# Designed miniproteins, single chains, continued (5), part 56

Each design is a single chain, and the fold is of that chain. pLDDT is the mean over its residues in the fold that is shown.

## One batch from the design tools (miniprotein)

Design m17921
Fold by ESMFold2-Fast:
Parts: C-alpha cells; structure tokens; sequence
Structure m17921 (fold): chain A 69 residues (1-69)
C-alpha cells in the first residue's frame, strides 16, 4: 500500500468507529449527547493509537466526531 492508501484506511477505520458510536446513541435513549461525544472521542483516540494515525488525522476525526454527535 502507498502512504496515501494507508492514510485512507486509517481514516476509514476511525469514521466507522464514529458511525457505530452514533448508531448506539440513536438507538439508546439513556445515553446523553455529552456521553456519546465523550465515548466517540475516546474511541477515536484509541483507534488513532492502534492504527498509528498522525496528530493531523486524529484531530480531523475528533472534529468529525463532535460534528456528528
């Protein structure tokens, strides 16, 4: 894989993780929006560490999580 393709894969993994968190939030009336956002940010940070994301990639996903949730 090229570095660009590796970046796309890392970002896609993060986006999927955020989408799953949003689905959980949408389907669970007991989860507050603030709790969902906190969970999404924690998941983004964990995925970033596990996949070796750059600080820029991590920041982009954190902003996206806040926009979605």
Amino acid sequence: LTPEQEREIRLAIGEIAIAVTKIEYDNNPEISKEEARKKALEIVDRVAEQTGMTPEERERLRKWAEEVL
Scores: mean pLDDT 83

Design m17922
Fold by ESMFold2-Fast:
Structure m17922 (fold): chain A 76 residues (1-76)
Amino acid sequence: MLEEAVEKLKKGEFLEAFKLAFKGMEEASTLPDEEALAKYEEAAREFEKLVEEAIAQGHEEEILEAVREAIEELKA
């Protein structure tokens, strides 16, 4: 899920990227496997870097709206 979220973020699909990232984070929180968690953390760092780059490029408002909508969909 998180690797797919990174791919969506690279394409500018912010809503889908955050939906996948939050779903992946929820799944990762249940992992007993330290190796799987380490791979998740590595992908999460790449995702964070891409988010920071998009914000620097002026996409902050689009990212904030995507985060809000992704959270709303996951809580429904």
Scores: mean pLDDT 75

Design m17923
Fold by ESMFold2-Fast:
Structure m17923 (fold): chain A 91 residues (1-91)
Amino acid sequence: MDELARRGRRMYETLVELKKEGLITEEEYHLSMQNLSLSLSAGSRTIYVHPLNEEGRERLLKVAEEEGLKLVILESNEELQREVDKLREQL
């Protein structure tokens, strides 16, 4: 199994948990999942997300650090959408 794909699985699982706990919105969850999928498909180790609150941010940063991924926390869904659009143009 690809090491990068294995590392990305833990990030997917963390986003699912944050959504279930109400720590991210439906839009933030959708855009973050889409960005993660596109970043990993492009072979990128840099992932962009926008969690709703501090607990969500800390949990995502910890998982990313443990998995050797660089996580960039964006301040708005509009910024996250722009990063998703850039990744789509690269694929």
Scores: mean pLDDT 71

Design m17924
Fold by ESMFold2-Fast:
Structure m17924 (fold): chain A 112 residues (1-112)
Amino acid sequence: MEAIELVLEAIREINETEDPEKLREIGEELVRRLKPAAEELGKRVEQGDEEAYLEFVGMQILLLIAGLVLAEKLGLLTEEEKKRIEEAIKKAIEEHPELKPLYEEAKKIAEE
C-alpha cells in the first residue's frame, strides 16, 4: 500500500524535524507524492473495490495523524482542533476496527 507507506514515512519525518521551514517542506512533499496514489485508490473505490475502500479510510486516518503532529510542531494546533481530529480518528476506528493496528503503528512512530 504505497499511499499508506508515504504517510507513515511523513509522520516519522515530521516527528524527527524541529525546523518550521523543513516541516512545511515535508507537508508539501507528502501532498505532491500522495496525489497520484490517492487518485488511483479513489478510482478503485469508485469501481466497488472493498479492499481499496479500507486502504482509502486508512490513508485518511494517517493523514489526520500527520496533520495533527505537523500542526502541533508548527504551533498551529488549538485544543478544539486536537479534540475534533482525535474524535474523528476514534469514530473511524470504531467503524473499521480492522484499521486499529495501522493506527497503533502510526501512533508509535509519532511518539518516537
Scores: mean pLDDT 82

Design m17925
Fold by ESMFold2-Fast:
Structure m17925 (fold): chain A 79 residues (1-79)
Amino acid sequence: SAALRALAQQFIDYVEQLIQYLEANLKLTPEQRELISRIRELLAQMRAETDPERLLALLREAEKLMLELLEKVKEQMEK
């Protein structure tokens, strides 16, 4: 689906912009950097994926890791 591909591309672009923002504004821990690395690998797989069912599975996994990253960022910001 053209709509699914467009949605996936928007998600990829948004996530990469958010990660760049975090890298520019925070001193990331090794654990946070490992999560970012894994997220970037999933985004690369999503770009190459032609099967819509697998693309949706990759998108769900990337969303899950993004939630984990944001929770760890939140914990780091708590004083």
Scores: mean pLDDT 86

Design m17926
Fold by ESMFold2-Fast:
Structure m17926 (fold): chain A 68 residues (1-68)
Amino acid sequence: DDQSLIDSIVRHLSRVHGLSEEEKEEFRKKLEELIKKHKDSSPEEQLTALSLLVQERVEEIRRRRREE
């Protein structure tokens, strides 16, 4: 279930990185679009795309915190 996967990832990142409600909603929408875009891709490609999105989001959070 795509929604359960999205909810699990957002919940995990929120606990680890302290995401705001707005950041959680933004990330949830990005995950939904990524899954939709890669539905016709192989499972390996889907997992790679998901891993890259999570990595980019974590680095974005780290960058914002360093610049503030």
Scores: mean pLDDT 74

Design m17927
Fold by ESMFold2-Fast:
Structure m17927 (fold): chain A 109 residues (1-109)
Amino acid sequence: NKEDEEILKELEEKLNSKDPEVRAEAAKEIGELAKTKPELVLPLLPKLEKLLKDKDKKVRLAAVEALGELALSSIPSLRDWAIKALKEALKDKDEEVREAAKKALAKAK
């Protein structure tokens, strides 16, 4: 529907922003979207994976928090993908990101 297409377009634009605050906000919005319309998150997974490797720690933290929400999703493939991505985030160079991933994994299983 038109509203879903608009949501995806706005998220795509924010995820490609040069401003790390805007990219972090997009990750948070993806986490919220996973609670209401998890099927819309599937096409955004490659971009969310890029945010886990973002140069800005705040963006990587927001991506880990979004993955925590995805790991609680009603869609099994989305949960499985998120758990695998969270395990990769355990290898992050920043302790704060690693601790966030550990907490998200503990809540999922």
Scores: mean pLDDT 85

Design m17928
Fold by ESMFold2-Fast:
Structure m17928 (fold): chain A 87 residues (1-87)
Amino acid sequence: MKEREEEIIEKIKELIGEEAAEKVRKELEEAKEKLGEEAYEMALIHAEAIVGGKLEEFAELLNKEGIETTPEEIAENVKKLKEKIKK
């Protein structure tokens, strides 16, 4: 379970950025602590589906948590990360 969580967080970090990954990590921990293991598993499944290429759903999730973003901003951040790696 924690290993699966870390894999999802690493993918989010690679695709979107460290701040988004940290926000999702906090949400997963809060779901586990406040709502229990079943809610945590459902949150993991949802995060996996979003990471599977649905940038629009991920942007909506971040907006619900008070982080104003768009699918275009997420895609631009991914592009900037790829540019840094090529340097």
Scores: mean pLDDT 64

Design m17929
Fold by ESMFold2-Fast:
Order: C-alpha cells, then structure tokens, then sequence
Structure m17929 (fold): chain A 62 residues (1-62)
C-alpha cells in the first residue's frame, strides 16, 4: 500500500509518502517527481518501522 500527499507551500512542494516498505516509498517518490517535473531539495524519514515507512520530501519545479 502506498499513500501520497502533495502540499504546495510558496515555490516549494511538500510530499508525504506512506508505504509498507522503503523500496515502495522510493519507487513512488521517483514516479511522482518525474510526473510532476520536480527536483528534490530535502528528504526526511518521519517514521521507519518494519510495516510502515513515512517519507517527507521538500521539492521544487525543475
């Protein structure tokens, strides 16, 4: 399962990705960045457990 939230703050985008594995979270992030033409400025893991990964990414348009 993968859940994606996108929030726009000024010239930046805050992406919150919730997945059941690190691999799924990274794959979802890669697809989202490509689809929205965004580049990563910062990445933070909010939660890392065996069953749940929450990844927060700050991005801007390329």
Amino acid sequence: MVEIEVKKEGDKYILTITADSIEKAEEALKKLLKEKNLKVLDTEFIEITEDKIVLKVVAEKE
Scores: mean pLDDT 80

Design m17930
Fold by ESMFold2-Fast:
Parts: C-alpha cells; sequence; structure tokens
Structure m17930 (fold): chain A 90 residues (1-90)
C-alpha cells in the first residue's frame, strides 16, 4: 500500500537526519557540550540508528558511546517494527 511505502520513506529520512545531526553535534561540539547535552545527542543518535535498523539498514551505535545507547537503539527498532507491522495489517 502507498501509505506503508510513504511511512517507511519518512522514517528513513527521520532516522538519517537524527544520525547526521547527532554525529555533527558530538563531533564538532564534543568539547563544548555539557554532560547533559552530550547524553541528549547520544540518545538521538541511538533513536536514529534504531529507526534505520527497523528498516533493514546495517547501522550501529558507535562503540565510544555507553552500552545503554545500544540497548535504546534495539528498543526503538522493535517499537518501529511493531508500528510498521500494525500499518501493514490495517
Amino acid sequence: MKEVEERKKKLKEEGERLVKEARDRLSLEGDQLSQEERLEWGRRYAEGVGILRALGEDVEVPRVLPPEYRELAEKVAEEVKEELEKLEEE
């Protein structure tokens, strides 16, 4: 259905955007970011990776980020997969 295809396209765009923005922030402003801001961008990175993994992309959270971000990416991937499955069933 066109709706599922459009949703997957938007999710891919969102996931790629989150990864790019978080990567740019952590790479360019790493030394200037507060610990709280660094954690926020790390979470956004993990969310973007999770979305892309739900779409079948072979992407991973950088090993330099805490293990909890890999757990978050897995959780997000499962939630996005469940959402897409429901859209395909409806």
Scores: mean pLDDT 78

Design m17931
Fold by ESMFold2-Fast:
Structure m17931 (fold): chain A 80 residues (1-80)
Amino acid sequence: SAAEKEIREIMAELQRRIAEVVRRAEAEGWSREELLRAVAEVALPALEKMIAIAEAAGDTDLAAKLRETKRQVREEVERA
């Protein structure tokens, strides 16, 4: 479906952006807290977009899983 294709494209972009963040963190010697914040900055907006697409497509199971992932990302940053 169009929704599945859009979610796959967002996921692929997110994976690429996270890989760039990780490479920079390793090169520059970032702390765990700096890395977690940088990952969250790219991951949270992508997750919000994927949740909206899943909800609009009626995929309630996928939307719920994405919401749980978003909650976990937020909690990890808050505890750092």
Scores: mean pLDDT 87

Design m17932
Fold by ESMFold2-Fast:
Structure m17932 (fold): chain A 83 residues (1-83)
Amino acid sequence: DKLEELFNKYDKDGNGRISIAELMQLLKEENISLSSETLSKLLSKYDPERDGYIRKDDFFKLYPELVEASKNEPPKKKWHFEL
């Protein structure tokens, strides 16, 4: 599906995970705007090891939450590319 295709586009190494930097690029390309607080909270939920990667199964849960949060939160500032 589109979600799997989207993940695979940013999973350049084919290792079943994407980096936080790749996730930031994905959010930019999909026009998803979030507060840094909401983004940090969701990243902490799906990257509990703090290894800087989101696994494919976690991405399938994270992406819908990011989209939903962006709809319910007015963007005060574009997200920073600083991780």
Scores: mean pLDDT 72

Design m17933
Fold by ESMFold2-Fast:
Structure m17933 (fold): chain A 110 residues (1-110)
Amino acid sequence: SFMEKLLEALKKQSGKELYKLAKELLSKDPNSAIGWALLAVVYAVAGMTEDAEEYIKKALELDPNSAVVLFLVGLALSALGYAKRAKELFDKARALDPELVDKLLEASKS
């Protein structure tokens, strides 16, 4: 499933696998909020701040109430050093789907 692939990519901390997932989602649907959120994570971790901020904006405009989108945008914001904003989005994501967000958090821990 998509969620299994996402969890494995996060566990491996693989920018390559996250990028591949993002491109697969966006090739099927250019309005995939999750696809844009995944690109935001990849570019934020790479230090490409301007691109990451643009992809964050696109993801949140497309689906502001998805626990997965909010979690991934939180990771991107955290990578960019926006710790307070990241925490606010993690808290919102957890309020929407605590079980899913706990799994995503556990997978993303190094």
Scores: mean pLDDT 89

Design m17934
Fold by ESMFold2-Fast:
Structure m17934 (fold): chain A 71 residues (1-71)
Amino acid sequence: MAVAVAVVPGASEELARAAAEEVRAASDLPVTRIEVRKLPDGSVLVGVMARTAEAAEAALARIVAAVRERL
């Protein structure tokens, strides 16, 4: 298992969760788990767990791009 993590400033937890679900539903990537948490500084942490590092990083990149597009 591999994990990729990003922090997105200015995003809401709700927006990040919606983006994560959209990417998970639309993706053939072997994603095991997606975690979204709001941090004390108001930014949002997005974590992706997948069978390979490449899949985790690809899924995370799509989620971050979707969140930033909707900011």
Scores: mean pLDDT 79

Design m17935
Fold by ESMFold2-Fast:
Structure m17935 (fold): chain A 62 residues (1-62)
Amino acid sequence: MTLVVPVSPDATEEQIRAAAQAAGAKVLEVRVSGDMATVKLEGTEEQFRAAARAIAAALGAP
């Protein structure tokens, strides 16, 4: 599955990858374009929701 999530412009690919991996999803690819991150993941729908939430909590705008 591919997630597209808003992130801080200062967010790095490493921070986004770490947040997604902490949620239990296998990260296949991370791309950052300004204030948006595109993350390709392998896993369950629950892991994808957890990854999106983790990225938003760690790196998203309030």
Scores: mean pLDDT 76

Design m17936
Fold by ESMFold2-Fast:
Structure m17936 (fold): chain A 76 residues (1-76)
Amino acid sequence: TEEELKKQEELRKKILEKSEKGLTPEFVVEVAEELAKLGLIGEEEVDRVITWLKKQGVPEEEIEKVRERLEKILKE
């Protein structure tokens, strides 16, 4: 729908603005959740996010919570 396209455009703007200021794990997770809700990413992209979070030194307990949230969104 037009509303879905507008939300996708707003998300693109947020990604561009934040990428200029540096990416945080929290922001990457937020973007991944929104993209998953819009059906724009799948299991492969979730695995890439998880791999990136591990490289940033995010604790494994927090990474597991992120994986569970993203997988739940993809299954809904």
Scores: mean pLDDT 74

Design m17937
Fold by ESMFold2-Fast:
Structure m17937 (fold): chain A 55 residues (1-55)
Amino acid sequence: KRPPVLQLPGRVLSFEVRREEDPERGVTRLSVSLTVYDPETGETRTFRREGWLEH
């Protein structure tokens, strides 16, 4: 099929946040994944970060 025109304005293809609570340590583990499409270069890039949040 022909490529859809809608793909050109798409900058964020997926955004995923995972949160896991650890009550024994009093922390929350956060994992973030972001996939971005750059229409200028036609390139897809995935960013991943993991962090801890104390409560």
Scores: mean pLDDT 66

Design m17938
Fold by ESMFold2-Fast:
Structure m17938 (fold): chain A 80 residues (1-80)
Amino acid sequence: SKEKEIEKIKKELAENGRRYSIEMLRLVGDYVEAEINYRKTGKPEYKKKAEEIRKQLEELRSQFKTDVAEYNKKIAEAKK
C-alpha cells in the first residue's frame, strides 16, 4: 500500500539522518584535533588536514541536503 511505502521511506530518511549525524560528529572531532595540532606544532600538514576535513564537512552537508530533497520528493510521489 501507499501508506507502507511512505512509512518505509520515512524510516530510510531517519536512518540516513542518524548516519549523517555520526559522520558529522566524527569529522568535527578530527577537524578540532587537526586545528589543535596545528596550533601546538605549526606543522603545515595539520593545516592541510584541517582544510581537507572542512571540504569533507561541506560535501557531507551538501549531500545530506540533496538526500533530504530526494526523500521528500519520493514521499510526495507516494502520496499520489
Scores: mean pLDDT 86

Design m17939
Fold by ESMFold2-Fast:
Structure m17939 (fold): chain A 94 residues (1-94)
Amino acid sequence: SEADELERRLLALYLRRAPDFSPEQEARFIALLSEIGRLVREAAAISEEAKRRALEVVREMIERLEQATSPEEMVAVAEEAKRRLEEIVREARE
């Protein structure tokens, strides 16, 4: 599925880039990915449209992460994705 493909891409990216992170940056990035996963599941539970929008945000996040040149940029990309997903979930519940 698209979700399985995105998860594999994200894992491969993380394993490749993990040596570049400080322990604090790695902990923050992992925490953000955990929250992102939770928000995607929440969107999927609300509607098929919310799920589709959430998966699009994750795809765009992975594409931006693949182009990111620093741990700081990767954390910022994940934080932006989390904010967009929180908005999707909020709007879908209204």
Scores: mean pLDDT 86

Design m17940
Fold by ESMFold2-Fast:
Structure m17940 (fold): chain A 100 residues (1-100)
Amino acid sequence: SAAMEEARAVIDETKARLEEAIKNNASAEEIRKILEEARERLLGIVRRHRMSRTEVLHILNELLGALEELKKKFPDMPEEQVEALEEQAQAFARDLEALV
């Protein structure tokens, strides 16, 4: 669907931004900002397109998968940055589940 394509584009863009930020020794604050912006964009897509529970779960799984790949790619990531990723992932799950 068009909504799923929009959501995947946001996830792909966010993953690329996070990779670049981590490579440039970004702070946990920068990582949190990137993920908060992604969260607002994804929630907006879900609301505007009135996405089904199944589509919302696909978005959540794809986002969580991207974050896990990022942690594997950067095993030396500071604990504060890992905690920021995990905290934002939990916030995404809670907010997306609340919409369905």
Scores: mean pLDDT 82

Design m17941
Fold by ESMFold2-Fast:
Structure m17941 (fold): chain A 79 residues (1-79)
Amino acid sequence: MEPDFEAVLELHEQDPALTVALLRAELSSPDPEARRMAAEALGFLARRYGEVYREALEEALSDPDPAVREAARRGLEAL
């Protein structure tokens, strides 16, 4: 199931730097599903808003979970 990105879209429009910081914090979650969803949200935002989200996606490429790394790779390919 795709995550609901409405909240991150609204947050980006108000404060892109805070949006990046919150999603980067979520990439540090002990729950691999939460980290995967954060990587997918970063990829979604990168496709719409571009380079601001590249560094966070590159961080997700180093994740121990292959599903998180795949989500990050797809997000970077969209840039």
Scores: mean pLDDT 79

Design m17942
Fold by ESMFold2-Fast:
Structure m17942 (fold): chain A 87 residues (1-87)
Amino acid sequence: SLEDLIAEIRAVLRRLASMSPEEARAALEAVVKRFLDSPEVSEEQKAAIRAAYERAEALLETLSPEEARMVVGLLLQEILNVAEELL
């Protein structure tokens, strides 16, 4: 559900500073997959998040661990904001 997704995103954001880049990336991938599978999300919102995720993934290999966590956190916050507006 969107409520479960929102709770998961908040939990990841609280722990992000203590996560490895690999853990952060895996958490982001899981959140994005759940968001894209949500029937409450419009096709336009799904396309926007998918595009943002693809751009982030292309950059993550070239970023420092701190920069990677920042990018993951920003995208998680964007997904959280969209999900909260849909409730």
Scores: mean pLDDT 87

Design m17943
Fold by ESMFold2-Fast:
Structure m17943 (fold): chain A 89 residues (1-89)
Amino acid sequence: TLTLSVSASYDEKTGTVTGRAQVAEETTELVVEIRSVDTGKTLAVAFASGKGAVATVTVSAKGNERYQQVGRAKGPDGTVVTATGPVVE
């Protein structure tokens, strides 16, 4: 079983939204993306792979937008898991 964690942060000083995805187990693919809640568009994406993989992605915050972080991980056996982080406003 893949243990996927997705987290989000906002840096008020820089106006930056950061999404982070981490998997403890071996992965062939780890993806984290930041989506606009209001438009459904993917704004940024990052990739990683391997055991204990971490992917981090950032976007510059635009006024009155909401951001959702989505993580996906794929194991060597083809198992896929997804997790969603909190909404950043």
Scores: mean pLDDT 79

Design m17944
Fold by ESMFold2-Fast:
Structure m17944 (fold): chain A 77 residues (1-77)
Amino acid sequence: SAHEMLREAAELAEELGDLELAERLRELSKSPVTKENLREAARLLGELIRRASAARDLERVQRLFEMAGFLSELARK
């Protein structure tokens, strides 16, 4: 689910040391699944992807791209 993906993304943000991004992702994981919230979630996942890329964590980058794509698809409906 979108909420499960956002909780997982928050944990990844914490592991990468971005506590502010992690808190924002956790907040969205408790929020209603609206187009606005899904777009914000995809934007925050983009920020997390940049951070994972800087850390040279290719596997996490690929996983985060899949999550962002899924959330963006939901936002179109």
Scores: mean pLDDT 81

Design m17945
Fold by ESMFold2-Fast:
Structure m17945 (fold): chain A 98 residues (1-98)
Amino acid sequence: SKEEKIKNLRRLAEEARESARRAEEGAEEERKELEELEKRAKELEELAKKDPRYKEEAEEARREAREELSAYIGLEVTAAGERAFAEILEEKAKELEE
């Protein structure tokens, strides 16, 4: 029925919003880790300019920061996608109400 389709679309929209909220929370945690890793990488990069013995540690720290940046961006993309999906589902539900 039309009523059942509307109900199902709104349930899926709510599930998508919940997924977005979890991804947003995960992104905030990754952002904090990224900030710490970026600070460490910058400190080691400055040390490596004065002492080549720090070069490998600086390169490793920069790699860790890049990996964390990738994780952060991935969660932001997931959150945005789930938010957009929920909006599309709500629009379809409203169209069916008419």
Scores: mean pLDDT 91

Design m17946
Fold by ESMFold2-Fast:
Formats: C-alpha cells, sequence, structure tokens
Structure m17946 (fold): chain A 110 residues (1-110)
C-alpha cells in the first residue's frame, strides 16, 4: 500500500531530515526553515523526500524566504495529483510540529 511505502521512506529519511534541520539552525537560517515547515504542513503533496531536498537546498544555497515560498509552490503545482494518504499526512504533521518546536527552542537560546 502507498501508506506503508511512504511511512518506510519517513523512517529511513527521519534522521537525515533532523540532521539537516540542525545544520540550517546553526547557520542562522531558521526563518527560512520555519517557513518551509509551515508550508509543507499546508501542502498535502509535499513528500518527505521533497522536504529533505528543500532543507538541503537551504543549507547549500542559503535560500531567501521568497525563494523557499516559490520552490514549495512549484513542487505543489507539479505534484498536485499526488496527494499523500491521510495516515501519512497525520505522521508528517506531528513530525513537522515537533521540528518547529525544536527550532523555536534553539532560537530562544541565542
Amino acid sequence: MREGVELVRFAVLREDIIKEVKEVVEKGLSEQLKELLELAKKTPSITFEDLLELIKKINEEGLSLEEVRKLVEEIAKRNAANRLPPEVLAVKREFLDELLEEIREAEAKK
């Protein structure tokens, strides 16, 4: 089932996503990361693979808030027909909420 495939992908990618998130925060790019995570929560077609690639791109290229919004919109339009199953969306929402809380706590330590 697609739900099982996407949850296995999440399990494999989870640690890589967490690692990339920490690197973005250390670089002072937490505002771009928060924007990405909030947009990803609202966009049912953004996969865990898409999320990891966008976080890596923020880390490598230092994307602006406008560039992050544009890239999420482009992926959302391209993948509009490929909505994630509700079970996967629930796991994604919980994970992204956890990441957002950790980012806010890390920024408060400045």
Scores: mean pLDDT 79

Design m17947
Fold by ESMFold2-Fast:
Structure m17947 (fold): chain A 93 residues (1-93)
Amino acid sequence: MEPEEPEENEVAVVAVYDKETKKLTISAYNSATKNRGTAEFENVEESQAPEAAIRMAKGAAEGSGLEVDEIKVETREEGNKIIVRALAKAKPK
C-alpha cells in the first residue's frame, strides 16, 4: 500500500504487517525530497509494526535536514494484515 502524498515538509509512512507470513513491508514518501522508499522485514512481531513506522518517518525527516514537530499514527486491521500509517510533520532547521 502506497502512502498518500503529504504536504510540504512531511514524511508519510505506511507499514503493512502480514500475520500469516510475519512479514513487514514499510513504504515511505518524503515530500521535502520527493523520494520514495520501500523496505521489507521478515520474522517481525505485530507489536513492532507501529514502532518501525514511527522510526522510519522520524529518520527520513531528520535525514533530510528537517526537525520533527509531530508524529501522527493510525493503525487498522484488514483481514490478515495490520496497516500502520505514520505521518511526521516537520519544519526546516
Scores: mean pLDDT 78

Design m17948
Fold by ESMFold2-Fast:
Order: C-alpha cells, then structure tokens, then sequence
Structure m17948 (fold): chain A 87 residues (1-87)
C-alpha cells in the first residue's frame, strides 16, 4: 500500500469509533513494517494519525479519555516501529 493510500485510510477514521480507529491503526502499523517506510514517511503518518484522533474527538465520536489513550498508545508504538525499522 502506498503512503497516500495509508493517509487516506487514516483520514477515514475521523468518522470512526475508538475501536475502529484502533483496528485501522494496527493495520497501518503492520503495513509500515512490511513496506519498511522511511523515518520521514513514518513522521507524516504519525501526524496524520494524531490529527484523525483529534478530529474524531471534536466530532464527539470518541471521548476525551479514549482520544488521550489512543494518542499515548500511538506515540509508544510509533517509537517502537522506528526502532524496529532502524534495526
């Protein structure tokens, strides 16, 4: 899957529940590992993911607590992904 396709998939989660966002995030991380994305592309995807979570929260589709949990989990998993890709 291309970077643009992953960005589009992330953006689609702006209308999703917290559970749906988590499922899409798991799929996106797996694809980033499989494709061996560059640090610049990983940074772009992290920013798009953070934006999508904030938008879903503003739309009232997820709670503030759910949004905070998703952002904390994402920060940790993106860090772990960067470390794995560098190995």
Amino acid sequence: MSLDELIARIRATEDASAAEQRAVFDEVLEEMRRQRYSDEDVDRLEKEWMRAVVVARRKGLISEAEAAALLRDAGRRFRELREWLAS
Scores: mean pLDDT 83

Design m17949
Fold by ESMFold2-Fast:
Structure m17949 (fold): chain A 73 residues (1-73)
Amino acid sequence: KKEEIAEEVQKKIAEMIEEFNDEHPFLTEEQREEIHKISEEKGPEIEELVEKGDMEGAEKLLEELKEEWLKIT
Protein backbone atom coordinates (compact mmCIF):
# COMPACT_ATOMS: atom_id res chain seq x y z
CA LYS A 1 0.00 0.00 0.00
CA LYS A 2 1.14 3.59 -0.62
CA GLU A 3 1.38 4.44 3.09
CA GLU A 4 3.61 1.42 3.72
CA ILE A 5 5.81 2.29 0.74
CA ALA A 6 6.13 5.91 1.88
CA GLU A 7 7.19 4.72 5.35
CA GLU A 8 9.82 2.35 3.89
CA VAL A 9 11.23 5.05 1.59
CA GLN A 10 11.29 7.64 4.39
CA LYS A 11 13.05 5.12 6.67
CA LYS A 12 15.66 4.36 4.00
CA ILE A 13 16.33 8.06 3.38
CA ALA A 14 16.54 8.80 7.13
CA GLU A 15 19.03 5.93 7.53
CA MET A 16 21.11 7.27 4.64
CA ILE A 17 21.09 10.77 6.15
CA GLU A 18 22.26 9.43 9.52
CA GLU A 19 25.05 7.41 7.87
CA PHE A 20 26.07 10.46 5.83
CA ASN A 21 26.15 12.67 8.94
CA ASP A 22 28.27 10.04 10.73
CA GLU A 23 30.72 10.07 7.80
CA HIS A 24 30.72 13.89 7.81
CA PRO A 25 30.59 14.83 11.53
CA PHE A 26 31.63 18.45 10.90
CA LEU A 27 28.66 19.38 8.69
CA THR A 28 27.11 22.72 9.65
CA GLU A 29 23.44 23.00 10.62
CA GLU A 30 22.84 24.81 7.31
CA GLN A 31 24.33 21.90 5.34
CA ARG A 32 22.22 19.39 7.30
CA GLU A 33 19.08 21.45 6.60
CA GLU A 34 19.88 21.48 2.86
CA ILE A 35 20.33 17.70 2.91
CA HIS A 36 16.91 17.30 4.55
CA LYS A 37 15.30 19.73 2.08
CA ILE A 38 16.67 17.91 -0.98
CA SER A 39 15.64 14.57 0.55
CA GLU A 40 12.07 15.82 1.07
CA GLU A 41 11.92 16.98 -2.57
CA LYS A 42 13.17 13.60 -3.88
CA GLY A 43 11.09 11.45 -1.51
CA PRO A 44 7.82 11.52 -3.52
CA GLU A 45 9.62 10.60 -6.77
CA ILE A 46 11.29 7.61 -5.11
CA GLU A 47 7.96 6.57 -3.54
CA GLU A 48 6.28 6.62 -6.99
CA LEU A 49 9.00 4.40 -8.46
CA VAL A 50 8.70 1.89 -5.60
CA GLU A 51 4.89 1.87 -5.92
CA LYS A 52 5.32 1.17 -9.66
CA GLY A 53 7.75 -1.67 -8.85
CA ASP A 54 10.72 0.12 -10.44
CA MET A 55 13.23 -0.76 -7.74
CA GLU A 56 16.21 -0.06 -10.02
CA GLY A 57 14.91 3.44 -10.71
CA ALA A 58 14.33 4.01 -6.99
CA GLU A 59 17.90 2.90 -6.15
CA LYS A 60 19.25 5.19 -8.89
CA LEU A 61 17.42 8.19 -7.41
CA LEU A 62 18.77 7.29 -3.95
CA GLU A 63 22.31 7.29 -5.41
CA GLU A 64 21.65 10.64 -7.13
CA LEU A 65 20.41 11.96 -3.77
CA LYS A 66 23.73 10.95 -2.15
CA GLU A 67 25.60 12.71 -5.00
CA GLU A 68 23.63 15.90 -4.30
CA TRP A 69 24.54 15.62 -0.60
CA LEU A 70 28.24 15.34 -1.53
CA LYS A 71 27.95 18.61 -3.50
CA ILE A 72 26.78 20.32 -0.27
CA THR A 73 29.84 19.13 1.70
Scores: mean pLDDT 79

Design m17950
Fold by ESMFold2-Fast:
Structure m17950 (fold): chain A 95 residues (1-95)
Amino acid sequence: NEEALKHLERALEYVKRALKIDPKNKDLQKAYELLQQAIEELRKGNYEKAIDLVKEAISYLVNALKKYEGKNPELVKLIREAILHARRALKIVEE
């Protein structure tokens, strides 16, 4: 699914940018790894595994977002964009 793949690649890029600002954030690191795995599984046609990995990645991104709420507005913006694109990919794959 090319459209879902593009949204996951956009989510990954936003997480990568967030990690440049806070490279030691464990939640962002885990989300990055899970999104990379989700992209590979989606490319292989393993949709169920890709869905599970994206859901896990979103959970870690939400945890990271809570840590920066009310501070570091650049990080908050990047994390919110990553969540938005990951959720869009989920909707496309689950349809």
Scores: mean pLDDT 88

Design m17951
Fold by ESMFold2-Fast:
Structure m17951 (fold): chain A 65 residues (1-65)
Amino acid sequence: MTGREIVSERLGDKEEVSTEELREVLLEAGASEEQIEEALRQAGVEGKETLSRLEAAGVANIIFS
């Protein structure tokens, strides 16, 4: 199971996810705190409190692609 697959499974059918919940899922999937912060900046969602499912998937893809 790849880190991206873990994130996809944990987020499921959620239309929106909090940035904090996403950070926890990404850490559990093997991402570092630094990778998460960089991916949020690169995805253009740094400072957002809530992300759409598509935005969350984009962050995971940046880390695990």
Scores: mean pLDDT 77

Design m17952
Fold by ESMFold2-Fast:
Formats: structure tokens, C-alpha cells, sequence
Structure m17952 (fold): chain A 81 residues (1-81)
């Protein structure tokens, strides 16, 4: 896949922050499901010093790709804590 633009990465980050504030577990799952490159987004979060958030986003994408909705929901809830 082509690399994400800076605006795309920042857009995903702002959306994630909004869903975290609202404790919108389903919104977080849908956002992470639709990220074009999780590795690029995780690298961006790590550069911001958000190491635990980066780990949870990566783990959430793995759960989504496995179609493990129960695990995805648990990880998304941890992001809102």
C-alpha cells in the first residue's frame, strides 16, 4: 500500500482522541479496522511518546484481523481507561 500522508495520520489520531474521550468502544474498533497502515500509525504514536496507546492499537488490529470481536472490544475498552 502507498504510505499515508501526514494529514491522514493526524486525522486518525484526532478521531482516536475523540473516541477515547467519548469512551466510544465501537468507534475505536471501526477506526482501527479502517486504518490504511497500522505500522505507520503506531510509529506516529510512539514518536509522540504514547507507547502504551501504540501497543494497544497494534493489539486491537491483530484482534480485528483474527475476527475476534470479544478480544477487540476488551482492548478498545483499555484504550478508554
Amino acid sequence: SPPMSEFEIEGYYLALQVFIILKDVEGIIKLVKNIKSVDEFVAYLEKLGLTETAKLVRDLKKAIDKKDYEEAKKIAKKLTS
Scores: mean pLDDT 87

Design m17953
Fold by ESMFold2-Fast:
Structure m17953 (fold): chain A 94 residues (1-94)
Amino acid sequence: FLEELEEKLKTEKDTSIEFKEDESLIEAAARIILYYLKNQKDFGIPSEENKKMKEYLRSKGASDEQIEELEKYNFDLLVEEGVKQLQEAVEKAF
């Protein structure tokens, strides 16, 4: 699941959260992750938006295990982006 998602993320440019009927699970997951990264949102936090996104992914065939993997993957990417921003800020301050 994550390998297919990582490959799709390399080519995906659509950061919208619009629900598409003829969309695969991997396509839906990639767009959701890009949206969450762009807006600096944690997919693991309990919220109405996150609940709706998780139910959408389940409608595309996602298991609870795949949703948990997606939550962890999103968090890891948010941490990587945060570290990068801190490194750039330190370099600019010097």
Scores: mean pLDDT 72

Design m17954
Fold by ESMFold2-Fast:
Structure m17954 (fold): chain A 68 residues (1-68)
Amino acid sequence: SAEEERLAAIIETLELLYERFKDSHPELAAALEELIRALRAHRDDPAAARQVLATQGPVIGRLLDAAS
């Protein structure tokens, strides 16, 4: 479904960000790893995945802004 494709693309983007920052920004890397784990746990529940993104997304955004 379009929702499953969107979630897969989000996870792929987060994994690329994790690889970029894992050795240089440990707090951001840990937050990315946690978000990826949570999204993978809810891959078959789009509503739960959206709640995880709504809750953890802003934290990741702030850490990315600080790292960039």
Scores: mean pLDDT 84

